# Ledger of designs, part 60: designed miniproteins, single chains, continued (2)

Each design is a single chain, and the fold is of that chain. pLDDT is the mean over its residues in the fold that is shown.

## One batch from the design tools (miniprotein)

Design m6067
Fold by ESMFold2-Fast:
Formats: structure tokens, sequence, C-alpha cells
Structure m6067 (fold): chain A 81 residues (1-81)
């Protein structure tokens, strides 16, 4: 998860997009792939991207595994490339 978070932060800087926009992209992926509410997913992902919570805490808040969260983060990174 840490490497995927770092990659997303780097891509946000390179593309000139906000962490809020990156969090929304991840939130939409989490909704589509795992049925997580997009608003909740976006808020929790933003806290994760800001380093305010751990990947484990984020996964617990979203009701998914850390593995599924990491897959969504990696998918978002691929979409931003």
Amino acid sequence: ARRAIEKLRELAKEKGISLEEVALLVGKILQERYGVDVTRATIVTLDLLKGEISAREAAEKLGISVRNLTRALREAARELE
C-alpha cells in the first residue's frame, strides 16, 4: 500500500491535480469494484493520501481487505499514467 500511495502523490504533482481529485478517482474505483459508497471511499482515501490514517485503518473503515484497497490504489495510478 505505501508504494501505491507514494506513486499516487507523485502522479498528482506531475499532472497538476489535487489529492482530492485523486481520492475521488480511487473512491469511484472502490465503488465499481467493491461496492463501497463513493462519498465514504473518497473521504477515507483522502485521509490515507494525506498520511492521517494507515492503510489498515482505511481498509477497516471501508469494510474491505488491505489487498483490495491496494489494488484500487494501483488501478488509479495506472489510469493517471
Scores: mean pLDDT 87

Design m6068
Fold by ESMFold2-Fast:
Structure m6068 (fold): chain A 75 residues (1-75)
Amino acid sequence: MSADELYLELVRLLEEDAPVEEIFEQAVRTVEALVAEGRLDEARAVLETMLAYLKSDPKASEEQIEKVEELLEEV
């Protein structure tokens, strides 16, 4: 599956207010695909958006936030 297809699904899940866990998993898959395609600036933008989202959602776990912060340091 292409990074573009994964990104469109992530946007759909965010717009539909899907469960935090599902949004988080889709975001990680999207970032991994973007990194594999060499699209590092886009991967960083997705990670920054997800970090803001997770910090604003009371259902987000500290482990999910830490994972996104770690990925941001690698990109």
Scores: mean pLDDT 83

Design m6069
Fold by ESMFold2-Fast:
Structure m6069 (fold): chain A 78 residues (1-78)
Amino acid sequence: HMDFRLRVLKQLAAEAGRLLGWSDDDIRGVQELIEQGEFDAMARVGDEALAESDGLDGMQRAQQRVLDFVEGLREKVL
C-alpha cells in the first residue's frame, strides 16, 4: 500500500502535468522519481500542502508551490 503522502504527491504531479500540458510519458517519469524517493523535497512539499490546505488562499499557495516544484522535476526528466 502507498502511504497517503505518496498518493497525494503522485496525484498532484499528474494534475499539475496535465495543467501544464505535459505528455503522459513526462508525468510517468516524474511519478517514478517520486516513488523512488530520489526527490525528498517532494515529501516536504506534500507535507506543506497538507498543512496549508485550510482555505482557498492556502490551497492556492500550496498548488503554486507544487506546480513550481513539479515543473522543476520535468526539466530533470527531459
Scores: mean pLDDT 63

Design m6070
Fold by ESMFold2-Fast:
Structure m6070 (fold): chain A 100 residues (1-100)
Amino acid sequence: MIGSYEEGKKLYKELGLEDMFGKNGEGATGPSLLGLGDTLLKFLRDLVGEEFAEAMAEMIRNGIPGTPIPGFSDEELSYKERLSLASYLVTMEVELSMTA
């Protein structure tokens, strides 16, 4: 994964996303992110490695279509922080897809 998984995990907690969606996107107080994997795979299936992670970072900036994840501006998250959050979300999605 591109970016810092550890930093992305911290940002997921610090931005309140863990409280809204749960540690694995299971939907704690907000909607479940269980559909995120399908949406991401359809949208990003032709992208690999760095291009995949960079596309995810732009989705973090603009919000992820089909999910309740809001956009985070450059004032809220740096490009590196957006890459790190995207790397964590991609890892979480892959783990969910393997068991679903």
Scores: mean pLDDT 60

Design m6071
Fold by ESMFold2-Fast:
Structure m6071 (fold): chain A 111 residues (1-111)
Amino acid sequence: MSEYQQKLLEKLEERIKKEKDPIKREALKALKKAVEIVENEEALKIIEEGAEEILKEKDPIEISATLLTTINKAKSLEKDEEVKEKLEKLLEEELKRLAELAREEARKAKE
């Protein structure tokens, strides 16, 4: 693991701990998992930029769209098919988690 990758993981972990929005927190956790999967240094930069955009967003739909766009851009920079498949699977699983979390938060807000 590169020094940049290690520093990005530490930065994401600190942001996750401080994040009060459960949907943003889950999206940041997804990006942290993506950092652990990617091998391309430019993909790491894409993930860092995506995390900064998610922190500025308030709408669950926008957060999910930024996560989708970020992981797909990172995936496009990878040369290894196994890395691409891991990122695609991660994105599918994490978008399902975000959708379920958004439904639970909407239910709690009505009670």
Scores: mean pLDDT 83

Design m6072
Fold by ESMFold2-Fast:
Structure m6072 (fold): chain A 110 residues (1-110)
Amino acid sequence: SFTELASRAVDEALTHQVTLSNEPPSTILSHLQEIHSALADLDPETTPTETQIGLILALIADLQESKSLEDSSLEVEYLALLESLQKLFPESATLATRVEELKAKVQAHK
């Protein structure tokens, strides 16, 4: 189930959260763009590995806690990434919730 994958992925990649949380906003933005590009290049016949899904979900969890989301440019890029992930995992309530929360935050800055 997606819930099991999300829980396991977050637990496994907690060390990645510490590293990402200490990165400057420009590095986080670059990393988000690399992930987004990699997702766009996925072969429709190729199923993402559990490790790849786990890392992406852990990065999502870390970024939700990151102060970098207060930067409007990073919020837009992060929203685009979450929307792309939601297309791959439409059954994820967590992704749907995060997309709506971040979308509302971006709209508030207009």
Scores: mean pLDDT 54

Design m6073
Fold by ESMFold2-Fast:
Parts: C-alpha cells; sequence; structure tokens
Structure m6073 (fold): chain A 65 residues (1-65)
C-alpha cells in the first residue's frame, strides 16, 4: 500500500540511494496516485528533523491524504 512505498522512499532518501528512491516514487504514482516528488519533499523535511523513515512516512501519508 501507500505507507509501504512511502517507507521504501524514506529509507532510500536516508541512505542516498537515488535509484531506489525513483523506483519508490514510481510505485506511489502508479499504485496510489500520489505525486512521488511531493512525497519525497515531505519525507525529506521530516528526515531532516531527525525522524525515523517509518515516522517520516506516516506523517507524509497524513499530509498527502
Amino acid sequence: GAKEHLVELAEALKSGDVQKALKAMEKLEKDSGIDGTKAAEIIQKYLDQGLSPEEAAELALKELE
């Protein structure tokens, strides 16, 4: 689901894995209709605040709903 792909995106962003991040963004757009670029921006904001990938993904999901 969307939360699963948001967690994958958050983990990829934290590790700097560009290819993994792009793949997670594509899955969000195809499976959930969520803008991958907007999702990445929101997740990065929370990661920069020191949140875990799981916490960043949960908060991003709330902002995208």
Scores: mean pLDDT 85

Design m6074
Fold by ESMFold2-Fast:
Structure m6074 (fold): chain A 75 residues (1-75)
Amino acid sequence: MDDVEKLNKIALLLDKVVNKEATKKEIEEGLKLAKENELTFAEKLFQGALDGKLDEAIAEIAAPGREAARELAAE
């Protein structure tokens, strides 16, 4: 069974990161948890936040979804 407590903690830390309210320590903790749970998208967001490139990380994650949405709209 997936660790619901860990997933809830990652979700809370992601929410803080996206709202730009997370401390460096919280971002580092979230990055560690995302890596341990192989959550690629969460890992990219936390790493982007640490590098000061959160907006770029969000854009990279959103890019495949935007392309898929465009293809779906074309059908």
Scores: mean pLDDT 71

Design m6075
Fold by ESMFold2-Fast:
Structure m6075 (fold): chain A 91 residues (1-91)
Amino acid sequence: SIDEELDRLAEEARAEIERLLRENNVPEEERRRLLRRFDRNVEEIRREIEENRSSMTDEQLINLFRIRLESELGVVRMHVYALRLEREKEA
């Protein structure tokens, strides 16, 4: 079902974020904050998907969800990059 595919995509994206944060030595409190933000944003994206369910095919909705998750991953990657730059200045 579409819901099972959306669940898998969200779980895969969340696991990738956890991996990125862990591998870049992000403190536990900051990791929890970023993951909570991701969870809230995914809930919002899922609401947007439901709002478009009557106007789009399942394949189109899945692709839209995938694109939005990629954007969320990009935000986390940018945050990690900024943290790495700050560490270089203070090292």
Scores: mean pLDDT 86

Design m6076
Fold by ESMFold2-Fast:
Structure m6076 (fold): chain A 89 residues (1-89)
Amino acid sequence: DESAQKTYKAMEDAAQALISRAQRVAARATELGMTDEANALLQQATDNAQKGVELVKESYENLPEGMDLLTQGQRAVRQLEALAEAAEA
């Protein structure tokens, strides 16, 4: 129970950090004219992060699925960062 609570808190903190990063990068990409693409990637990052945390909160046995969703969210943020960088060129 204590180890499960620690894991949940770590995932919740990671998801919050991921969403904050996605929002910041999406705002930058939007300023560069990439509004539709930025919004799509922001939505993907946010949805995956939130669903990942919720799955683990419902059951610790969902940890692998929750971690996979967090990884997908991180991938969306990386795509968002690449989009912003390409738009600056």
Scores: mean pLDDT 86

Design m6077
Fold by ESMFold2-Fast:
Structure m6077 (fold): chain A 87 residues (1-87)
Amino acid sequence: SSSIQQAYNIIQQGYDMTQQSVNDAISQAQNSDPYDRAAMHMGMVLSQRPLTDDEITDMMKTLQERYPSLTDQQVQDLYDAVMSFVS
C-alpha cells in the first residue's frame, strides 16, 4: 500500500489500468494522502510511454501545482524513488 508501490504497479500495468487506479484513489478521498495521489498521477503519466526530459519537467510542475502541500523537493524525491523501485 505504499505510494511508490502503487506508482510502480500503474507503470507496469500500462494505460488501461491507470485510470482505474486514479478513480480508486478519488473514491477513497478520505484516505487519500497528497503524496499517494501524486504517486498515482506520476504512475499514470509514466505508464503511457517513455517521456522526454521536457515531459518529465512538465509532469513535475503539474504534480507540485495539483498537490501544493508537497514541496518541489518532495515531488523530485518521489520521482527518484519510483525510478529506483523500477530498477
Scores: mean pLDDT 67

Design m6078
Fold by ESMFold2-Fast:
Structure m6078 (fold): chain A 64 residues (1-64)
Amino acid sequence: GAEDARRAGEALAEAMGEAGAAASVGMSNKDGGAPSGGTYERAVEGAAKSEEGARYALEGAQRL
């Protein structure tokens, strides 16, 4: 349904934001210091949620 699609979209947006943050931190790390492991782990979890969100949105579309 529409609500499932919205939740999937939010999960995708969050995952993209987390992946972008990890990439930015990686670039900054070249200039100084190791980034927080939590940031990297968060990005990996975000990517996994992004895949789940895409599948959820696809199922929601089939029900429309």
Scores: mean pLDDT 60

Design m6079
Fold by ESMFold2-Fast:
Formats: C-alpha cells, sequence, structure tokens
Structure m6079 (fold): chain A 91 residues (1-91)
C-alpha cells in the first residue's frame, strides 16, 4: 500500500479497496503515526470499492491500511494492503 507522509487538517485522505470474499479479512484498519481517530471497517463485504477517510485538525504521517485475518477477539494475522488507490482531496 502506498504511504502518505503528511496531510493537513481539513483535508481528506481517501483510500479505495475492492474487497473480495476470498481475501479472508474480518476487519480492515487504517493506521497513522498521529493520535487522531483511525477508520476501520468490520466484516468487509465483497464486490464494490469502499472508502476510508482520514480527517482532522492536524497533520498525519505514515498513513497505511491493513487487512486483518481471523475473527473478532481472535486476530491471527495482518497484511498491509498493496493495491488500494489513494487520493487526497480538500475538506
Amino acid sequence: FEKIEEFKGGSKVVVEYNYKPEDGYFIIRGTSSSGEKHPSVANPKSGNVFKFEFTGPGIVKDVAFTGVQGSAGNEESSTTLGEPKVEVEPA
């Protein structure tokens, strides 16, 4: 997955990922090096592109997304997503 080193508060970082059922993720999480709220999607469903947003009043660095395999309360492994498209758009 491509990393975004920095964006400023008021902007959105949009990540699009087309989830397929055979991927086996029970949750997909956003991560960053800042303390702002990170998006996650539990029980992702197949078919269409879905969208995560990072927004905030500050600067965020090292933004990445991971798919987690296993189940709620029993996480087995995580994988950095390599193929999502990333776009920064104004607030």
Scores: mean pLDDT 58

Design m6080
Fold by ESMFold2-Fast:
Structure m6080 (fold): chain A 82 residues (1-82)
Amino acid sequence: MLREQAERYVEEADRAVEEGDLKKALEYAEKAFEYAEQAGDKEMLVRALEAAGRVYKAAVEAKDKETAKKAAEVIRRGLEAL
């Protein structure tokens, strides 16, 4: 169940990036990371980090420094959890 939730939130984060809703995309990427970490699933943790990376890139391109900083923090914490 936790792995399925993490997968779902990765997909929702990607969709939010495509829709230009970077705040929502960050929220979903954070949830994907939380569920992957609780599941102890390293493969899902990597996928959640990749989603956070896509949010970071989109935020940088949009000049949204606040979202970019928060996405970078998710990436940092995720790398420490690996």
Scores: mean pLDDT 85

Design m6081
Fold by ESMFold2-Fast:
Structure m6081 (fold): chain A 72 residues (1-72)
Amino acid sequence: APTALSPEQARALLTRMEALTRENKDKLIAELKSLPKTPELQQQIQQRIEQLRAYEAQYGVDMSTTLEVLEA
């Protein structure tokens, strides 16, 4: 990571993000589907998916709901 977050801080933040995504899953999917399909948006989504998969491997966190939203 470009910032000096500890592994414990990173894990806590990722776990919180996943929990917030579960709470707002339907709304987030609807918002994502409403966005214009630009190459820039598609590239950003793909980069985020790859980053989250790497974080799952590195920190042992479950990001399955966040990934499901981004893949929608």
Scores: mean pLDDT 78

Design m6082
Fold by ESMFold2-Fast:
Structure m6082 (fold): chain A 88 residues (1-88)
Amino acid sequence: MELYEEVLELEVEVSLLLMKISIYELQGDEEGKKKALEELIEKAERTIELARKALEVEKDPKKRAQLERILRSAEETLKKAKEELKKL
């Protein structure tokens, strides 16, 4: 798989985990929320790693802009997820 496409797939996985965390929060499932936060941290770290690598080789300005947006979003998500996990 091309790095750009792999980054897009990881962004979808991160979005699904964020939705899952919200569902667990509404249900009061602290254990489910904790597990989903741990998975979110792993996926966000992988997204950051691959987005940085993709930016080193990508020459299409539109794809670069998308990768920079995803990278910033993943860094923010990682920070928030680590802060939430520390509270559990």
Scores: mean pLDDT 87

Design m6083
Fold by ESMFold2-Fast:
Structure m6083 (fold): chain A 89 residues (1-89)
Amino acid sequence: SLEEALEKIEELKEKLYEYLKTTVDEETFKRLKEQMDKIVELIKKGDLESAKKEALELLQELRAEGREELGTLVGIAVQEMIKLYEEGL
């Protein structure tokens, strides 16, 4: 169901934030949390195209900063959240 999908997306978001808190500095974590919160809200309202665009922009920013592995992690997390949303429809 969509309700179960939204709960799983929230759980995945929380797990990602727990991981990021232990792996990046506080300033980077704050920035990533703000961007990811925006992306997750877009997914929750079904605006998957805008969510993909925001995720791509974040990935490009992280790559430009030399944080390619972090960008890849964000990309994978967003793809999984979108998949959960689509499977919940």
Scores: mean pLDDT 86

Design m6084
Fold by ESMFold2-Fast:
Structure m6084 (fold): chain A 71 residues (1-71)
Amino acid sequence: SKDVELLKELIRLTGEVTRIALEKGMEAARKYAEEKVEKLGKKFGLSDEEKKELLNIVIGVAEMVLEADEA
């Protein structure tokens, strides 16, 4: 189903964005996440609101992990 495919892509993207945040910092991670969310939006027909929600989730996870690593 589209929901399962989207979930698999979101899990993969979250891992990639978190890795980039730890290795290269949040600015690089955000740029990568924005580019990938736009591609997912085209593939799955996501609205601008849905793309913003996915971006916020992905970035939020990366920020939490980076803060924990810096503590």
Scores: mean pLDDT 85

Design m6085
Fold by ESMFold2-Fast:
Structure m6085 (fold): chain A 70 residues (1-70)
Amino acid sequence: DMIKILDKLLEAIEKEEFDEALKLINTLERDYKLSPIDAAMLRMAISVKDFKTAKRMIEELKKKELELRS
């Protein structure tokens, strides 16, 4: 479930569990059709500690997934 993985990614970022966050991004890219560009942007935002951008991107991905379910 992509939403569940995105929620875990948000939690990992809030806990500063960056190794876990990177594993979750890899899972999203491999198993849930996250684009390589979005994955790279998320990894970059985390690496420069731009957590506002990372959280915004994750919320946008959650919104898109919910719209696909409707």
Scores: mean pLDDT 83

Design m6086
Fold by ESMFold2-Fast:
Structure m6086 (fold): chain A 99 residues (1-99)
Amino acid sequence: AKLVVKEVKNVEEAKKAAEEAIKEAKESGELVLLLVKGKLSAEERKELTEHILEKGKDLSEEHVRLLAAAVSASIAATDVGEEEFELYVKAAEEEVKKM
């Protein structure tokens, strides 16, 4: 498995990061997990989740769910603060090592 961490300024950059992670997963055949550091509104988070589900439809159901969940949780951690985001990155790195 591979972990990608991206800092984004807006939902369009977040969508691009998700598309790049999905492309890497398709090309490698490997599970790619994405964490997004960015402050997005509830509407923008919904838009991003729907975008991941649409662009990731050729991935396994398990992979696309894990990707969407990781992106959603990392954005929520960004809203809490820098320390929470870094703790989430560390936890994700440990989980990816087991995969």
Scores: mean pLDDT 83

Design m6087
Fold by ESMFold2-Fast:
Structure m6087 (fold): chain A 86 residues (1-86)
Amino acid sequence: MEAEEAARRFLELVRERAEKLLEKLREALEAGEVVTEEEYEAAVKQLEEEMARVEALIAELLAAGAPAELFERWIAELRESLRRAE
């Protein structure tokens, strides 16, 4: 239960980071920086594929009995990364 809840919170933060990165890429495209629509679409697809892989990995780790502390550590690291990106 606790590990599943921690994993769920981690996945939510990963999605938030992905959305923030997507927003920055969209802003770069709109600003006329060296980002093409094709590159933007490729980045969106790659990000979606990485999210699916992360979700699959989390499911496998939970099935293997990974402890809540592992996910809590990842959450802390990701939150710190998000704060620095702001």
Scores: mean pLDDT 76

Design m6088
Fold by ESMFold2-Fast:
Structure m6088 (fold): chain A 74 residues (1-74)
Amino acid sequence: SMEDKLELALILARRLAQESKTLSDEELREAVRNFVKYLEEEKATEEIIEEALRTLEELDPRAAEVFREELEKA
């Protein structure tokens, strides 16, 4: 369901934010690219993408900025 897809996307966003604190800039960008690719393959709605971005902005602004940049390239 779309609710299950949202929940999983938010779990992954929170995990990414926690992991980002120990990752180099290159490692973080790779992790973010993998997350964006996951959202694309799952055909995540704009609403799910916006909620994932909001979660990253609240937990780690650095990861959120990389996520915005990679979304623009996709």
Scores: mean pLDDT 87

Design m6089
Fold by ESMFold2-Fast:
Structure m6089 (fold): chain A 98 residues (1-98)
Amino acid sequence: MKKLVLLVGSREALDRLSDHLVEIVRRAQELGIDEVEIREADGVEDTEAEEALQRAQERYPLDKEEDIVLIGYLTDGSEERTLERMNVMEEGVKKVLG
């Protein structure tokens, strides 16, 4: 199973991102991702993003060799920034899955 976990830096950003869930899920499915999960992660800034990422990886360990957990973080939850991050992730996903 391929899972995408999106970390959002604030509750307000999470609420904005919720308005774009259909597009996010559609884009994730185009990348071969089976499940999308969105989480609020306080303090998702450059210096804290690595710690948030490590905690997320501990929460979503791989239980099968075919399982892939991809983690992305979004700071503001806007549609423009979300799509920009997903485009960057598409290149990363192609390198991992291609």
Scores: mean pLDDT 56

Design m6090
Fold by ESMFold2-Fast:
Structure m6090 (fold): chain A 81 residues (1-81)
Amino acid sequence: MELSIEEAKERLLKLIDELGLPEEVKEEVLKTMEEIEREGYKIVISDEPPEVAAKRIAESGSKVIDLNVIEEILRRYAKAR
């Protein structure tokens, strides 16, 4: 499923709040999303395990970001802190 930049931002901000991460993480994520949009990446979300999705996107050679991969990075960061 393809997402707009606005939908992706809203979803990530909600996840950051649910994970209890600080405001600085929200600011960093918003900056990263703006850079992704500026560089012309498409934002999608897959039902695949994040590791499988990341590998398949890398093999495609397309400018595509899977939000499921970003969400997993945020979840791992929350567990490590």
Scores: mean pLDDT 75

Design m6091
Fold by ESMFold2-Fast:
Structure m6091 (fold): chain A 79 residues (1-79)
Amino acid sequence: MKKEELLKKVDEFTRKAVNDLIAEGKLDEAQEFLAATRRVKKAIEEGNEDEAIELLQELIKRFPKYKKDVENILKELKS
């Protein structure tokens, strides 16, 4: 996958997850999720694959509800 396509996929996933958390009244979690995904995007943009992987794994630990979506991003990044 092209870097631009991966970044777009992360953006779409982030938007959906943040909107879902806000709808559930989890504003603090939505803010934390947004901050974490911004760090992931920066690592991908900078070509720091190892940092992006670590940040995505931490995201799975903090937000197990989104494990499947995060694992899909990890797969694309590792390939």
Scores: mean pLDDT 81

Design m6092
Fold by ESMFold2-Fast:
Structure m6092 (fold): chain A 100 residues (1-100)
Amino acid sequence: SELEKLRELARILREIARRLRAGEITPEEAAERLRELAEEYGEGFGEILRSLADMTVSTEKLLLERGMSREEATAFVADLLESLAAMFEAIVKIIEENKK
């Protein structure tokens, strides 16, 4: 179901954010993972994941150009992805409560 996909996407985004904060992956590597997932999730969700990948790289580039360190830029990207995961989790809860 679409709700199961959205819940799984939230879980994946939280894991990517955790790895970014731990210094295990770079924002570029996170974007590559999101693009790989886009191919698996199909046209609708795949477009969202590709947009998130592009946003991840663009956000890091802008923050670095504005004088942030790589560590600070990476932490910001991690926070952004975690916030998106929380939003998706909230949407799932609202839809489930309304369906009863």
Scores: mean pLDDT 83

Design m6093
Fold by ESMFold2-Fast:
Structure m6093 (fold): chain A 74 residues (1-74)
Amino acid sequence: DNQKLLEVGQELKDLLENNGPIEELREVLDKLNEVLLKNNHPLSQEELDKLQDQLLAGFKGVQEQEAKEKAKLS
């Protein structure tokens, strides 16, 4: 269900943008895993832990890059 994936993606984005608690990020990733389980491709808890760390690191980089690009356009 694409709607569920979009909702989980939005929750993840909001948490990362607002520096939400890590526990809430994990809850959102667990919701993502429930959707993936329905599609017969669930992630393990270890994979979710790694994904959490990668998303936190990657999203910080994306936010910084977007801020720099926006500043150059104005």
Scores: mean pLDDT 66

Design m6094
Fold by ESMFold2-Fast:
Structure m6094 (fold): chain A 101 residues (1-101)
Amino acid sequence: SLGDLKFRINDVVKETMQKIEQMKAERRPRADRIGVLESTIQKIIDLFKEYNAPQDLIDFIQKVGNDQIDRAKAGKISEEEALMGIASAVNLAISLLEDKQ
């Protein structure tokens, strides 16, 4: 169900946020934290594919994800802010899926 997809994505986002915060506390390199964001976007896309999401929504999530990661790499936003931007795009995509069913 779309509710199950939403629950699984929320878990991925929460786990990623906790991991980034832990990596910062442990003074892990920024490149490693960015790598976690890249892995998280791929996990979210894989979940959308598992639930047969339209390609246009997958492309939208990928584009927003890439834009947020690029902004974090450039030091314009934090990794936490990038993750929140990704979460917002994902919530919009889920809402659009609910409206189409």
Scores: mean pLDDT 87

Design m6095
Fold by ESMFold2-Fast:
Structure m6095 (fold): chain A 71 residues (1-71)
Amino acid sequence: MIISSETGARRAGRLLLEAGLVDAPPTTPEEASAAVEAYSRERRATPLGRLNREIGEELREIGDEFDKEYG
């Protein structure tokens, strides 16, 4: 089954928190979107290891689900 974007966003936020990219996990879709944007900006500025890729994949999947809900 498709996991809700809100639940996935909270998980992605926790991974960002553990990586030190955010100070608190997002609990709302708006904050999750901000976290995704911040992560994307950081990802472009600094090449990180496998952890960065794993976080990016989860955030990207959440973003794709948002797009599919509208289109």
Scores: mean pLDDT 60

Design m6096
Fold by ESMFold2-Fast:
Structure m6096 (fold): chain A 85 residues (1-85)
Amino acid sequence: SEKEKLIQEFLEKIRNGEKVSKEELEKVVDAIKEEILSQEDPKAVGEQALKHIEGLVKKLKEEHPELSEELEYFLELFKKAVEEI
C-alpha cells in the first residue's frame, strides 16, 4: 500500500516533468524490488516488470527529454535490482 503510493507519486512527478532526486529514485527502485520479491515467482515477475519499465522510460524520455539522465539512472538501478533476484 505505502510502497504502491510511493511508486505512483514518483510516476506522477516524472509525468509532470518534475525533477526527482537520486535518493528518491533509489527508494522507488527498492520499493518495486520488495514488491517483486513478495510475488510467487519473483524472477519471472522481475523480468516482466523490467520490460514494462524499459517501455515506460522510453516514452517518458520522449515526453520529457530534460529528465533523460534521471530516467536512465532509474532504469540502470532497476536492471541491477532485477539481476539480483
Scores: mean pLDDT 81

Design m6097
Fold by ESMFold2-Fast:
Structure m6097 (fold): chain A 67 residues (1-67)
Amino acid sequence: MISAEDAGRAIAGLLARGVISAEQAQRIGRLIKESGKETFSKEELKELALKAGASEEQAERLVEEAE
């Protein structure tokens, strides 16, 4: 299970390295907040990233970084 805190840290790291855009980072963070969940499975986090407009590759990188 991946915490919302770990997901947020991973988003910040990917943004800092240019893997995702600031717009994508904001959208993913918003969907995490709107979910009301404290923890996510790898699949749930990947689905939120894809819904936010991230590519499959970007979503996979987010899950890997959040672990």
Scores: mean pLDDT 83

Design m6098
Fold by ESMFold2-Fast:
Structure m6098 (fold): chain A 69 residues (1-69)
Amino acid sequence: SSEEERRRAEQRTLERNDYLQPAVQAASEAERRAWEEDPSVSEENLLRRSELATRAAREELERLREAEE
């Protein structure tokens, strides 16, 4: 049934979200640290914070992949 298909999709999403939680947390922490280091509002600092968050998430995802090997 479509309801069972929906339940399976929701379960897969929850499992994926749980698996990725460390990467989400790493990105959040990197952005927070960058904000504390330089809280000024500028395009340069906005892009820097975004880049640092992306890098932290990428590094944590690589760590998770290595742990599964």
Scores: mean pLDDT 76

Design m6099
Fold by ESMFold2-Fast:
Structure m6099 (fold): chain A 79 residues (1-79)
Amino acid sequence: TPTVQQIMAAQMIYQSALDALKEGKSIEEVAKKMKEQVEFYSKALNVDPEFLENEFFKILQKKDPEAAKQIQEVYNQMK
Protein backbone atom coordinates (compact mmCIF):
# COMPACT_ATOMS: atom_id res chain seq x y z
CA THR A 1 0.00 0.00 0.00
CA PRO A 2 1.61 3.31 -1.06
CA THR A 3 2.03 6.07 1.52
CA VAL A 4 0.26 9.45 1.24
CA GLN A 5 3.62 11.08 0.46
CA GLN A 6 4.28 8.62 -2.40
CA ILE A 7 0.82 9.22 -3.92
CA MET A 8 1.26 13.00 -3.58
CA ALA A 9 4.65 12.78 -5.31
CA ALA A 10 3.10 10.84 -8.22
CA GLN A 11 0.34 13.47 -8.48
CA MET A 12 2.93 16.31 -8.48
CA ILE A 13 4.86 14.55 -11.27
CA TYR A 14 1.60 14.20 -13.23
CA GLN A 15 0.76 17.89 -12.64
CA SER A 16 4.23 18.87 -13.91
CA ALA A 17 3.59 16.86 -17.12
CA LEU A 18 0.14 18.47 -17.54
CA ASP A 19 1.58 21.98 -17.09
CA ALA A 20 4.34 21.30 -19.65
CA LEU A 21 1.78 19.95 -22.17
CA LYS A 22 -0.43 23.04 -21.65
CA GLU A 23 2.64 25.24 -22.33
CA GLY A 24 3.08 23.48 -25.69
CA LYS A 25 6.29 21.67 -24.76
CA SER A 26 7.36 18.77 -26.99
CA ILE A 27 6.80 15.18 -25.84
CA GLU A 28 10.60 14.84 -25.46
CA GLU A 29 10.79 17.91 -23.18
CA VAL A 30 7.86 16.60 -21.11
CA ALA A 31 9.56 13.18 -20.77
CA LYS A 32 12.87 14.80 -19.67
CA LYS A 33 11.04 16.88 -17.05
CA MET A 34 9.27 13.74 -15.79
CA LYS A 35 12.60 11.87 -15.44
CA GLU A 36 14.02 14.80 -13.44
CA GLN A 37 10.96 14.83 -11.15
CA VAL A 38 11.09 11.03 -10.65
CA GLU A 39 14.80 11.22 -9.71
CA PHE A 40 14.14 14.12 -7.30
CA TYR A 41 11.19 12.49 -5.48
CA SER A 42 12.77 9.02 -5.50
CA LYS A 43 15.79 10.39 -3.60
CA ALA A 44 13.78 12.78 -1.38
CA LEU A 45 11.27 10.11 -0.26
CA ASN A 46 13.65 7.10 -0.51
CA VAL A 47 11.28 5.21 -2.84
CA ASP A 48 11.77 3.04 -5.91
CA PRO A 49 11.71 5.26 -9.04
CA GLU A 50 9.77 2.50 -10.88
CA PHE A 51 6.98 2.85 -8.30
CA LEU A 52 6.67 6.59 -9.00
CA GLU A 53 6.83 5.98 -12.77
CA ASN A 54 4.04 3.37 -12.61
CA GLU A 55 1.80 5.56 -10.41
CA PHE A 56 2.08 8.78 -12.44
CA PHE A 57 1.62 6.94 -15.75
CA LYS A 58 -1.56 5.34 -14.33
CA ILE A 59 -2.85 8.84 -13.50
CA LEU A 60 -1.86 10.15 -16.95
CA GLN A 61 -3.49 7.16 -18.74
CA LYS A 62 -6.81 7.85 -16.98
CA LYS A 63 -6.70 11.56 -17.87
CA ASP A 64 -5.14 11.48 -21.36
CA PRO A 65 -4.39 7.97 -22.71
CA GLU A 66 -2.99 9.23 -26.06
CA ALA A 67 -0.50 11.61 -24.40
CA ALA A 68 0.37 8.89 -21.86
CA LYS A 69 1.34 6.44 -24.63
CA GLN A 70 3.50 9.00 -26.47
CA ILE A 71 5.25 10.24 -23.31
CA GLN A 72 5.83 6.68 -22.03
CA GLU A 73 7.43 5.58 -25.35
CA VAL A 74 9.89 8.51 -25.29
CA TYR A 75 10.47 8.14 -21.52
CA ASN A 76 11.39 4.44 -21.91
CA GLN A 77 13.80 5.21 -24.80
CA MET A 78 15.66 7.72 -22.57
CA LYS A 79 16.43 4.89 -20.08
Scores: mean pLDDT 81

Design m6100
Fold by ESMFold2-Fast:
Structure m6100 (fold): chain A 78 residues (1-78)
Amino acid sequence: MLTKQEILDIFKSGDLEKIAELFKKLDIDGDGVITKEELKKVMPDMSDEEIDEFIKMADENGDGVINLAEFLAMAEKV
């Protein structure tokens, strides 16, 4: 189980390798995108509003999911 703080610490580190490994852990079904449902499964202690804010911050394409490129780009937004 991942906390919001653990995720933020990884992004703040600027370590793209750690960020990519985190993406792989969040991408439970291996489809190459992270959905709100996958985030809820990994971070059940997060509110719906906190998860929506996280997706909104990462979602550069406006498709409501986070791909690897958007996830890596979050290192500059956190």
Scores: mean pLDDT 73

